# Designed miniproteins, single chains, continued (3), part 75

Each design is a single chain, and the fold is of that chain. pLDDT is the mean over its residues in the fold that is shown.

## One batch from the design tools (miniprotein)

Design m10607
Fold by ESMFold2-Fast:
Structure m10607 (fold): chain A 75 residues (1-75)
Amino acid sequence: EELEKFVLELAEKLGIDPRTATLILNFLKYPNEFYKKRIEKEFGKEIADELSKAFRDKNKQRIEEVLKKIAELQK
């Protein structure tokens, strides 16, 4: 819940589109291969792997760095 709110607010602040923000939130809530593959398809395996580790470790600093990379790729 706290981490979900952090991710949502950060995604909005970084200008990540609502569809992508929802995908990221679903991956946080339901960390499975289905959502991981969707992130991998859009942003690449490295970002999907980094985001998976950051969510598992609940590392807010790493989550922020990965979301910044995703936001940059959307520009």
Scores: mean pLDDT 84

Design m10608
Fold by ESMFold2-Fast:
Structure m10608 (fold): chain A 73 residues (1-73)
Amino acid sequence: MEVTSPKPLSDEQFEELKKKAKEIAEKAGLEAEVSRNEKGRAVVTLYSEDPAIPREVMEKAAEEVKKKLEELA
């Protein structure tokens, strides 16, 4: 599952997002990758090595990441 920032982020905001996304993912038993797209926006990819993980867990983690993105800018 992918969450994209609504605005381009500064380097400082991007590093804070990386930390927060990893914290959110770890708490949910997920993994997170954070990258920048060509527009300078952050893209957070949440994934799981466990095929039995409930979709609800993934969706809740994505919502929490989205909330943190809104708080950063």
Scores: mean pLDDT 78

Design m10609
Fold by ESMFold2-Fast:
Structure m10609 (fold): chain A 91 residues (1-91)
Amino acid sequence: MKAAITVVATATQPVDALALSDAIKKAVEEKGGLSVSVVPASGKRLIQPGDRVYVSAIVPKKNAEEVKKAIEEALQAHGLKVEKVYINDID
């Protein structure tokens, strides 16, 4: 059984997309995540205040809440405001 996690966040300060992606990937992998992607809405490496960032992860269903918390904490630590979180069961 797996779950898909989607997080929508807005930057409150300038953020390097590569540094953010590395931090989120580590957080997800430490909690047993299977895949993760971090996509700035602008497509640019330097995320500006007001820019949206989308995080998508596939995780074992049992780990979904822990991975969600880890993603939220990593985003907040990098100066992003978490706007929306979705968890959908996939089998």
Scores: mean pLDDT 85

Design m10610
Fold by ESMFold2-Fast:
Structure m10610 (fold): chain A 116 residues (1-116)
Amino acid sequence: KSKLEQDSENEKKTAELLEKMAKELERGDKETLERAGLSLPIAAAVELTVSKILKKSKDPDLQKIGDLEEQEAKEEFEAAEAARRGDYKKAAEELRKAAKLEKEISDLYAEHAKKL
């Protein structure tokens, strides 16, 4: 299995975890709200670091993934901020946006793997 195929699968698993967290927030799960406020800024910081590396690539596919990673980081920061305010609905909404971006990133990694 190629690294890009593995990256695609890891992004799909991350999207599923974000969707699960969004559902828990929609149910008013306070533990999930507290965890989201603490963990999502760390995840977003990692994604911004990856974005900066990918955007320096001469490969337009990798640059596009970098742009999506930056957008995902923004949605995760907004979800964390909503969670810190106790806004379950807004936190869930932003996490669903982040999950959609993760799916797009997964698809782009899979497409790029086919070109190798």
Scores: mean pLDDT 85

Design m10611
Fold by ESMFold2-Fast:
Formats: C-alpha cells, sequence, structure tokens
Structure m10611 (fold): chain A 77 residues (1-77)
C-alpha cells in the first residue's frame, strides 16, 4: 500500500478507537517500507489532531489509540 493509503487507514481506525487494526496497518506498512522524516511528521501531526479530537469529544479510547501509535512511531526515530 502507499503511505497515503496507510495514513488514511490509520486515521480512520484511530478515530474509531480500533487500536489493534490501527497498529496492524502501521506494522504492515513498515514490513516493506521505511518512513521518511516527512512521513513521520505527517503521522505525528495526524495523531496529535486525533488526540485533540478525543479530548474534545471525551473519547478516551480514541486518545489511547493515538498514544499507542505515537509510542510505536517514537521507537522508529
Amino acid sequence: MSFEEALEKIEKYALEGKEEEALEVLKEYLENNTLSKEEILELEITLGVIQLKGAVLKDEKMIEVAEKLEEELRKLT
């Protein structure tokens, strides 16, 4: 899959509070691809926005999923 397809799927699953599905998309992408600095930044921005949305909506699951994805992303940097 392309980075844009992976990013869209990760955002969708994170917004839905689907941690396992979101992590699976990230892991699948990383099996065949290395994230560029720009792609890492785009993911970090997207996850930050999701955390903010979760806080406003009081959706703790959305926040937890975004935090878990950020934790995995930090391991790559």
Scores: mean pLDDT 84

Design m10612
Fold by ESMFold2-Fast:
Structure m10612 (fold): chain A 88 residues (1-88)
Amino acid sequence: MELLKKKLEELKDVPANWELFNSLPEEKQKKLKELLLKALEAEAKGDYKTMAKHWEEFLKILEDNGISLEDIAGLTKAALEEKLKELE
């Protein structure tokens, strides 16, 4: 929970792109939320190799679904907010 809140604070000035996130298939939405949580947990442990692996898989899913680099921050924020809601 605290890791998600910390990341959301870093993205406080980024508008959440809920429409883009919700346009993805449900299975992809779940996978992206899982990968983000795993990446943040790895970062908190200083396991940067595992963090990089999860971020690589996350970015690959976005590329496969035609999401541009400029949309990544907004989509990431929406995914993190949705995951935080699930944990509350």
Scores: mean pLDDT 80

Design m10613
Fold by ESMFold2-Fast:
Structure m10613 (fold): chain A 96 residues (1-96)
Amino acid sequence: SMREREEKIEEEIKKMADDYMSKLRLTEKEAYATSIFKLYLEGVITPEQAVKYIKKYGMSVDEFAKYAKIGFMMLGDMEGLDAVEAVKKELEEVEK
């Protein structure tokens, strides 16, 4: 069901964010932004789902991009860091 799919995605986001917070010195918002961003890059979530989760965790798309940059810098994830501006532009069109 749609509810079961949403619960599974939310659990995956939380699991990734919890791992980033426990293993790296990421704040909650940096960890959640990085987790949502990775799932989006992997094609696990749609642009509409990404914006939904960004807003659920108290971020705008602009804030999400800033926090994800910090997360990718802390991870040494150059591919993620290079993708931030393009993904920000894509998700801002959905946020309107």
Scores: mean pLDDT 86

Design m10614
Fold by ESMFold2-Fast:
Structure m10614 (fold): chain A 92 residues (1-92)
Amino acid sequence: SLEDAVYEALKEALKEFGLPLPDEETLRHIAKQIADYFKEKYKGKKPSKEDLDLLALEIQRILKVAAGVEVSPETARKIAEKIVDALVKYGK
């Protein structure tokens, strides 16, 4: 599913950047919020650079609120890019 694609991409990104991994339930909840944001905002369109910047801000907010994980804007942007790359591959 789209949520599973976001979950795997998010998990690998957190691991790659040396960030704390939330428990599976929390991480799946975060993945669902990100997937829902994609469904609402992009509706099958590839995100623009401006859309990626907005997604990075949303990821930063969700990680802080849901998991207590604070990430720099630069790291949040890289996480957003990895999630978008995974979703583009999923849609093929």
Scores: mean pLDDT 81

Design m10615
Fold by ESMFold2-Fast:
Structure m10615 (fold): chain A 75 residues (1-75)
Amino acid sequence: EPSEEMKKRLEKLEEVTALYRQGVQLIKDGDLAGAEAVIEQLRALKKQETNEGLKNAIDSAIKSLEGMLAAAKAK
């Protein structure tokens, strides 16, 4: 059976995934300010996280959203 720590990590990954999907949706809708707020939420999660693997997952989500946001602003 999965450990309590494994369940906690999966819950965090679900939260990161939900924020990432929300950020992508906001960029597609042209809500650039909303997308920036989602990126800041991900940065806050990264600062609170001690697990390196999860930090790397959050960082990848941030970089992906920042790239999409920069492309949207250039239009």
Scores: mean pLDDT 82

Design m10616
Fold by ESMFold2-Fast:
Structure m10616 (fold): chain A 70 residues (1-70)
Amino acid sequence: SAEEEKLIEEIEKVSEELIKLVEEKYKNKEMVEILKDRKETMIQAAKEGKLDEAKSGLETLKEELKEIKA
């Protein structure tokens, strides 16, 4: 669905930006791996029609991105 595609695109965009900043600021490979796993889990949830679960995960990522930028 269009909503599913848009949600996956937003998850990828936010996750990629967060991963890049974590790599640049902390250089922590374990944290990067955890973020990549979280990204895949959220994308899978969206593909399975668990849109509320995927949206909740995305909001958490957006909050984390805001914190690292502060």
Scores: mean pLDDT 85

Design m10617
Fold by ESMFold2-Fast:
Structure m10617 (fold): chain A 71 residues (1-71)
Amino acid sequence: SQVFSPAFLEMQKLVLAGEQDSAALRAQARKLLDQAGVPAEQHDRWYPFLVREAREALESQGLSPPPLPAP
């Protein structure tokens, strides 16, 4: 079983609730990236990967997050 940080669990909760690119989701991603030591100027670059990781973590738990909107 994978152990998730409280910050990542909160991000998973937002993604499961249907957040796709909200201020709340970006703020939570920033907290995770700060904890990982990623410089602030790189947060936008890593953000989509964190969203994907959160979706994959939910799917591994048997949950189905809402589909992302078309770009």
Scores: mean pLDDT 74

Design m10618
Fold by ESMFold2-Fast:
Structure m10618 (fold): chain A 108 residues (1-108)
Amino acid sequence: GLLEEALKLIDELSKTTDKKKADELVKKIKKLIDKIKDPKDLLKVADYALDKAEKTTDPYLRKLLAELARYAAMKAIELSENDRELILRAIGLVLRAIGLEFDAELEE
């Protein structure tokens, strides 16, 4: 499904050393995120991308993975309407992603 494909591409992104390939993977992952309509699946994408961002020593990959996590979590907020617990969880993921993006910018 779309979730499994997105997680696979995020895993591939986390292992790449080629900046051009990384940028192409980000574009593909964003297109998959745009097709995911289940906010719970979007939170799984965000959680997975954040886990990879926190574990990478490459500031470029950290920034890209954190940006993807923020993108997925923000979309989860948009699709959640009145689910307070899910919205609050998604906001927490957005804040974590912003912190990692900021840390990556300071390292580059």
Scores: mean pLDDT 88

Design m10619
Fold by ESMFold2-Fast:
Structure m10619 (fold): chain A 97 residues (1-97)
Amino acid sequence: MKGRLTVKVDPEKRKEITGEMARYALLKADEAGVSKEVGEQLAGVLRDIVEGKTTEAVIEADPEDARKAYEALQQAGKDNPTLAKAVSVELEEVEVE
């Protein structure tokens, strides 16, 4: 089993997402104890979203690490309603054979 974190951005609201909001979300991930590897993947995803290179990205990690990243993004959204309206986050546990 591994965790799959899907981050989706509303294309109409993407321009409202700032680099400061992305940095704040990464700070919350670090505070939640997300691993360096997953933190670096999340940083890349958020950078690409801010730069308009992507509207959807998937991060696959250990279920515990993926859950920490999910909770951190939810917390960032609670602290910033603009981010919560523009970004949706989904967590799934996927069986790996």
Scores: mean pLDDT 81

Design m10620
Fold by ESMFold2-Fast:
Structure m10620 (fold): chain A 68 residues (1-68)
Amino acid sequence: AKVIAKDDSLVGDPSDEGLKAAKDALEEKGFKVYSVSGEGQTIVIEVPDEDAEKVAEILRSRGYEVEV
């Protein structure tokens, strides 16, 4: 499943470090992350379908606006 997160603190495209930080935060909580990509203030994270809702909740807790 794809989890779409918007970071309103970003100016322009997400940095490689920003994308890595998002992936690392999820993997640190025990989630498998298949891919992370970004354009503008939007980060797209691919995770297992069973984990999508939990991943969305974690990203929201970090200040992201999240769509699943």
Scores: mean pLDDT 74

Design m10621
Fold by ESMFold2-Fast:
Structure m10621 (fold): chain A 85 residues (1-85)
Amino acid sequence: MSPVEAWLRTAWAQLRFDPSNLEQQQNAIRLLLQLVPERLRDAAIALLSRRSGVPRAQLVRLRDDPNFRLSDEQVRALYEAIQSI
């Protein structure tokens, strides 16, 4: 497991949200992206983009813009990608 995968897996397991609620899932993913250490930031965005199919630019916007929303399909793809780490 790479350092970025190990970090994401550990941090994700500590986040509290309702896994049946897409808005809570999206907000948990936003928080996860905000919590990534600077040294792992680019690697985390690149990994999640590759595994989910969500463009890197949209992940950066999700992290930095509290009003930015992904589609429900993109939220599901990211959730599955993170769960599979």
Scores: mean pLDDT 87

Design m10622
Fold by ESMFold2-Fast:
Structure m10622 (fold): chain A 85 residues (1-85)
Amino acid sequence: MQVKITVTNPSTGLKTTQTVTVTSEEITIPIGDTEITIKKVGDEVTVTVTSASGKTTTVTLKPGETKSFTVTVNGTKLTITIEAL
């Protein structure tokens, strides 16, 4: 399964996208002082975002689902959008 990660800075309009192949192994993607951890569990993908302050947000996606949440990275509020392809 593939997962598309979009990081958007709403104050500047800038965004970056990354597509990763997910397996039963945990993949960690650093975004500044924040970490995104992705793991396939059965037919679903579990995504955990851990901020530098230790605040954790966890979302689970089925194939074809998209979820978004806000996280603070290096003092800047960013929107992270996760799409299960």
Scores: mean pLDDT 79

Design m10623
Fold by ESMFold2-Fast:
Structure m10623 (fold): chain A 88 residues (1-88)
Amino acid sequence: ERNDRIIEALFEGMGLAASGKFVELAKRLYELAKQGNDEEVQALETGALAIARGAGVSEEDIEKLRKAMDYARQGKLDEAIKLAKEVE
């Protein structure tokens, strides 16, 4: 169901960020973007950023995470992983 998948993506993003798994987050966002699941991509990113901010990740590292997710969305997986590793 469409709404259930969006909610699942939101919680998946939250869980990955809570676990500090930012490389896995970038890879997951890349896979969803490749499949054309734009609503799930946005939900995954929203959940991850909310938890990262709540966990006290610096604004500089939040900006790196946003840039990593933008690279993943563009299909630039290697660049996304490199930035995500800098936050881990």
Scores: mean pLDDT 85

Design m10624
Fold by ESMFold2-Fast:
Structure m10624 (fold): chain A 61 residues (1-61)
Amino acid sequence: MVQERVERMQRLLDEGRVGPEVSDDLQFVVGEVLVRQPRPEYQRLVDELLARIGALLDAAG
């Protein structure tokens, strides 16, 4: 699920269809989620960003 949603947003990023804010947020989440051993200090932020990304994708259809 998370991987699929991240990939979908990543495609929008690659096409430049999302704003710079979303681009930066996605880069951070992708790095933390894909990289083994995520940093505990960033877990809350990652969780919040993932939830927001999911909501944005859901709203987009």
Scores: mean pLDDT 67

Design m10625
Fold by ESMFold2-Fast:
Structure m10625 (fold): chain A 58 residues (1-58)
Amino acid sequence: SVDDILAEMDKTRAKMLAEMKANENAPPSDQLKLAKDYLSAMADDVDKLIAAIQKEKQ
């Protein structure tokens, strides 16, 4: 459901913030790779959200 996907997005955001803080002294390239991975995960969650909203309209 839409609510379940939004809850998963909140978990992804919390995990991103925790891992970025844990890696704040890592090389900049590693920090950017982590940021890219989380941006990709959020994009996937948005695609799922779009699909769920479309399913609700059908």
Scores: mean pLDDT 80

Design m10626
Fold by ESMFold2-Fast:
Structure m10626 (fold): chain A 102 residues (1-102)
Amino acid sequence: MEKRERREELILDRAYEYAKEMVEKGFLTKEDALLIASLAMEYLLENTPDDEEITDEQFEEAVEKAWAEWLKAQLLNEPIPLTDKQKEFLERLKKRIEEDEA
């Protein structure tokens, strides 16, 4: 596995655990948690260097940015326009949940 692919898997694992926690605590629906997680994943990949490990602070910033975008969409009653990469991450997160619930 190439360095970037391994980093994407680490980001996916962390985003999945965050989404799972938010659903279990009753703070978010499964759909909303996965959407926010996918937004945070792309932010991390675009805004952190490939050679650095993701810090807790970087992840928290990514989640805060994702929440801000999600809240804006909710307030405006508009769908979030997903990038192709965010759609890919969303599908990967959905697959992880299906495998974990099986």
Scores: mean pLDDT 77

Design m10627
Fold by ESMFold2-Fast:
Order: structure tokens, then C-alpha cells, then sequence
Structure m10627 (fold): chain A 86 residues (1-86)
């Protein structure tokens, strides 16, 4: 349901703001959410990826990368970003 996805997106956006994510990144996400409801799942997955990296949640990052359909090389780069935040 679109309404459920919108609620999830708003909750994720709030968490990213609380973690101090750069305003330019937040603005980019908000713009993407305004374009078309068909992009909601992709935008939600990208927010989960950012949240997982910032919190060091490898499982959340793995789930988000799978939802985005990224290749293994790109996935490895994101896992390296988590390690650098330790």
C-alpha cells in the first residue's frame, strides 16, 4: 500500500535527520519522494542503506542493497564504508 510506504519513508527521513545527515542529501531524498509513488520503494531502500551505514547495522545495509539490486562490487564498497565508521 502506497500510504504504508509513505509512512515508512517519513519515519526513515526523521531518523536520518536525527542522525545529522547532510541537508543536501535530505533535500535530494525529499525531492525523489515528490516525483512519483513508483519510486517510493527505491527511495525507502536508499534511506535504509544510509541509516544502516550510519548506525553500523550490516543486516539493514544488506537488506537495502538487495532491494536496490546492486552488483557485488558496489555492495562491497558500502560494507567498507561501515568498517571505516567504527
Amino acid sequence: EVEKLKKEAEELLKKLRELGVDQSILDSIEDALKKDDKYLPEVIARMKLILGILTGDEKLVEEALEELGLDDETKERYFLAIERKK
Scores: mean pLDDT 73

Design m10628
Fold by ESMFold2-Fast:
Structure m10628 (fold): chain A 88 residues (1-88)
Amino acid sequence: KEEEKKKKIEEIKKEIKKIILDINEKGEVTSEQLEKLIEAIKELVKLGELDEAEKLAEFVKNLAEAVGDEESLKKVEEILEEIRKKKE
C-alpha cells in the first residue's frame, strides 16, 4: 500500500512538472492548465502530501493572481485553508 501511494505521488509530480514546463515554454497560462494544477493539488491532499500540496497551491495562487483568474484564485484559496486546517 505504501509502495502504491509513492508511485501515485511520483506520477502526479511528473504531470505537474510537464504543465509547468509547458507554461514556461509558451509564456502563457491557460484556465485549463490552472484547473489541472488545482486537481493535482486536491489529489496530493487526498494522499496526505500536505507540504507538497501547499507549495503547489501557493504557486497556482500566484499564477491565478497574475492572469486575473478570479475563479481559480478562489478555488486555490479554499484548498489552502483546508490544508492549513489538516496541518493543525
Scores: mean pLDDT 82

Design m10629
Fold by ESMFold2-Fast:
Structure m10629 (fold): chain A 89 residues (1-89)
Amino acid sequence: MKKTTIVNRARTSSSPVLEVEATFTIEGSELSVEVRARNLETGETWSYSGSKTIAESDAEKLAEGAATLVPEAARAAGAEAEVEVEVTE
């Protein structure tokens, strides 16, 4: 079964210096998301995780959005952003 993992990493270069990692995993009809954020100046951390059943027909659109729109939004907000996409079948 096709499994798509998309890892988004973003970092701000000016105060507050924040690092954010968001992992989206799409496998069949399941979407799972894990977000971790840290303020490098204060050491404060935030985390979120969740999962949702989705239509398999929406999987490619969700993967495209996570790989393109999320890093574009981060860069538009003034952060440096990178994305990694892994697809296994």
Scores: mean pLDDT 79

Design m10630
Fold by ESMFold2-Fast:
Structure m10630 (fold): chain A 105 residues (1-105)
Amino acid sequence: GLSITELIASISPDNSKEVSEEIANLFVEMLENGAEVETLKINAKRIIEAIAKVLKVEDENLIQSLIESANNAIDEAAKETSSSKKRRILQEQLEKIILKLISAK
């Protein structure tokens, strides 16, 4: 299988769900291992900026609004007790973020 870095490098509408699932799985594992919400937010920012760079999206206002959307999803997921519900919240929002960045290209 492809790493998250390789998936981001090949990002398209066709793999947006797979990319979002891999990132959501990573974030759920981090939360379950006791990672602070701030650590996840730093990683989400880096991932969104990396995707924007690959897609050559330079709309800084859009990128910041999508980082805020990811931060809100992380806060919501952190409040949940169910791993499956955490993953669903993160995956759904990350997929929307990826598709918005693809559309902004």
Scores: mean pLDDT 86

Design m10631
Fold by ESMFold2-Fast:
Structure m10631 (fold): chain A 91 residues (1-91)
Amino acid sequence: SEIKKLLEQAKKEIERAREYLKQGDLEKAIEELKKALDYLSKIPNVDKKKLEEAELEVAMAEVALAVGDKESAKKSLERAIKLMEEQLEEL
């Protein structure tokens, strides 16, 4: 089904983001999480509030990275990943 394909793609992008985060490639981690968010946003019955919270964490990571605060960026990305993984478990 289309929903299963969207879930699989979201999961793959989240896994890629985790790998980039472990490597310290925060820009690539942000890119993959934005792709995951796009896939999740297309799924009916997604928790819109949790999705919005994950989007906010990714945006906060971008702001932190832009000012050179890699530690805050990493923490925001870790929170975004957790929020997205929690949604995948509930769908």
Scores: mean pLDDT 87

Design m10632
Fold by ESMFold2-Fast:
Structure m10632 (fold): chain A 91 residues (1-91)
Amino acid sequence: MELVEKAKEIIEKEEPAEKIEEILLELLKKGDNKAIEELIKLLYPKMVEVLGEGRAEFYQELMLALLTGEITEEEAKKLVAEFRKEKGLSL
């Protein structure tokens, strides 16, 4: 839950979008599916504003697939790494 609180603060303070991505990745790394679901539900409109639609949709779909058991945590980490490489982000 604390990472969700940090994400709220980052959005409210209009800090760089990369910090929001870091929080999402940290939640995914921890496998905190409940916190991920709450973050997506509570902050999705702000994520679209900060990250843009493509990134926000990617993370929302990834998190929902994790929560439904459609993919494993290891598969999700691989998808995140591939997405970050595609977007030219440093890993």
Scores: mean pLDDT 67

Design m10633
Fold by ESMFold2-Fast:
Structure m10633 (fold): chain A 71 residues (1-71)
Amino acid sequence: SPSDQLVRQGQQLFDQGRYDQSIQYYDQAISLDPDNVDAWFNLAGSLARLGRMDDAARYLRRGVDLRRRRQ
């Protein structure tokens, strides 16, 4: 999906240490598909790398809750 493609582009930026830019791609992925669990988890990972631990925890929780609701 277009959302999954944005997640993959964000992952490439994350691997380059470009965490702020990766967040923009994950944000766009969530905007296209709020059910894209990978986008929520990867966004949390980028936030954690930037030391934004409280934000990371909130986004991680949203991803976990979303995955649970789809089961």
Scores: mean pLDDT 88

Design m10634
Fold by ESMFold2-Fast:
Structure m10634 (fold): chain A 87 residues (1-87)
Amino acid sequence: GALLEEAREHLARAEEHLRKALEALREGRFEEAERHLAEAEEHLARARELLEEAVKQGHEEEAERLRLELEILEGLLGIVRGVLSLL
């Protein structure tokens, strides 16, 4: 399932960039944190597109599991971006 595998890769990259954003925030490197958040957002957007296509191709059950992970990561991105906007 190339679509689901590609979606998993984008989710993993989004998670890595969110982790790097949090570490940059801890060190007071706000510009680096903003860059990592932007990259995480791009990966989450691509994962969403791939999961929507996977649903259209009949991979609904597995795509729904990855969609839950996507929504959790999107929520975390929103929280981190909100914190950064206050600094």
Scores: mean pLDDT 87

Design m10635
Fold by ESMFold2-Fast:
Structure m10635 (fold): chain A 66 residues (1-66)
Amino acid sequence: MTQAVIDRLEAIAAQLRARALSDAEQQAVLDTIVDAMKVITTASDDDGKQIMEKITEVLALLRAQR
């Protein structure tokens, strides 16, 4: 579960670096972040830190798109 969330966030970060996302794609990214935040509440401290780092990266890339 945790690794799949990290992999998905990394794929989203790669997409954001490659191109601008549509409004629908941006909403899907935000939905993924919400799901990742739920996983943090049940993850180990180390896994939670890794997920938070990836969320921070994705949010920074989203902000840079506007």
Scores: mean pLDDT 79

Design m10636
Fold by ESMFold2-Fast:
Structure m10636 (fold): chain A 83 residues (1-83)
Amino acid sequence: SAEMREAIRELLRELGLPESLVDELTDGQIALLYSQLQERPLSAREIYAMVVMGKMGEIETNEKLAALIKKKDFEGIEELLKG
C-alpha cells in the first residue's frame, strides 16, 4: 500500500539511505519490510540487506537471511551477502 511505502521511505530517510530504493521493491517486499518494522526498529545494515536480496527476488524465500535479520546478526548478514 501507499502507506507502507511511505513508512519505508521515511525509515530510509532517517537512516541516511537513498529514498529511491523504495521504488525498486515489489509490493510483497514492501509488506515484508513493513511487517518486520512493526516488530522492532530496523538498522541501515538490515534494510540494505533486504533491498539487495529483494532485487535478486530471494527475500521472500531466504529463511537464513530472515533468521539473521531477526537475530540482528549484522556480521552474518554481511558474510551471507559477500558470498
Scores: mean pLDDT 64

Design m10637
Fold by ESMFold2-Fast:
Structure m10637 (fold): chain A 80 residues (1-80)
Amino acid sequence: SKEEVEKKIEKAVEEVRELLEKGDFEAAKKLAVETIKSMPSPEEAYEAANRIMAVAEELLSDEQVQELQIEVYEVIKEIE
């Protein structure tokens, strides 16, 4: 359901924030990619990506944001 998808995105965004605050960029990146890949359609994948990138922009350097953005968009590109 849409409610279950929204709850999943919310939980993943919170977990990504916690990992980034702890400095675990690799784990945060992996969770972000897995979350986006698990979305049932491109619309929800874009929603998850946008929310995760908003957190990344708050907590990460420009270089790390760019690295995460490249991986996130490559994943979205594969979701046809």
Scores: mean pLDDT 84

Design m10638
Fold by ESMFold2-Fast:
Structure m10638 (fold): chain A 119 residues (1-119)
Amino acid sequence: DSFIEKIEEVLREFVKGVVETLRSIPAVSEEQLSEVEDTLRLALKKTTEYLRKHPDLSSEQVLHVVQSTLETMMLTASRTLEASPGVTPEQRLAAQLKIEERFQEALKKIKAILKERES
């Protein structure tokens, strides 16, 4: 279960990073931030519960599940930015690039956790 706890930590860090990125944009309301955080936390909970119920998943299958979760979280953030008329195109691009950077870092950390699991 320690590898699932490490994956959960990476997902929690990603959620925090996404929320902080959106919070840096004044046009994104506290209500929108709360809805995004709740949506991302629910996706995290469902993903970790799924992994705990399926301990026989290969590292490749675990990576696919977690990557799909991260991609869904990115889509949620992107939709929030698109739904806010006060967000400028420049702010949207900057936020999307920062979220993409966080996504790549999360994937790198997850791949490292899975490599340790196989060792």
Scores: mean pLDDT 88

Design m10639
Fold by ESMFold2-Fast:
Structure m10639 (fold): chain A 96 residues (1-96)
Amino acid sequence: SKLKEAIEELKKLAEELLEPGEVRGLEYTIKLIEEIMDEEEQVEAIETLIGLIKAEHEGDEESKEKYEKELEKILEKNKEKIKELLEKKRKLYEEL
């Protein structure tokens, strides 16, 4: 699966290039992507994150800006689904 390959690459890059706190943030982001997006959008989002991490590590400011804009577009497209997911989680916490 292209999605499994992309997730594996992202996890390897995170372990090599990111601090523990950043890795945890990325794991949370991956879970949100898996919960709100279809498989094709998940692949696009994960590949964009891979590109962003690589560009930041290499100091490629032009590629970094490109991937940041692509990520913002993906997040904006899914804004309502993110709100619905957070509201569902809020209700779960109210039951505790």
Scores: mean pLDDT 77

Design m10640
Fold by ESMFold2-Fast:
Structure m10640 (fold): chain A 61 residues (1-61)
Amino acid sequence: METYLVEPGDTQASIAKKLGISQSSVSNFMRKHGIRSIEELVGSYIAYEKTPSGRKLLGLV
């Protein structure tokens, strides 16, 4: 399992680009966890894993 620290100034697009996933994957992750904006994630770690089809977001740690 890998983690990504969300930094001030990150956007759904910047996180998606850094993790090599679609922006819709980031948007879907936020909706699943009841997160309305990236500002709510700043300073949090996003857990993710590598899969045969790409990377998958798992949750907050």
Scores: mean pLDDT 79

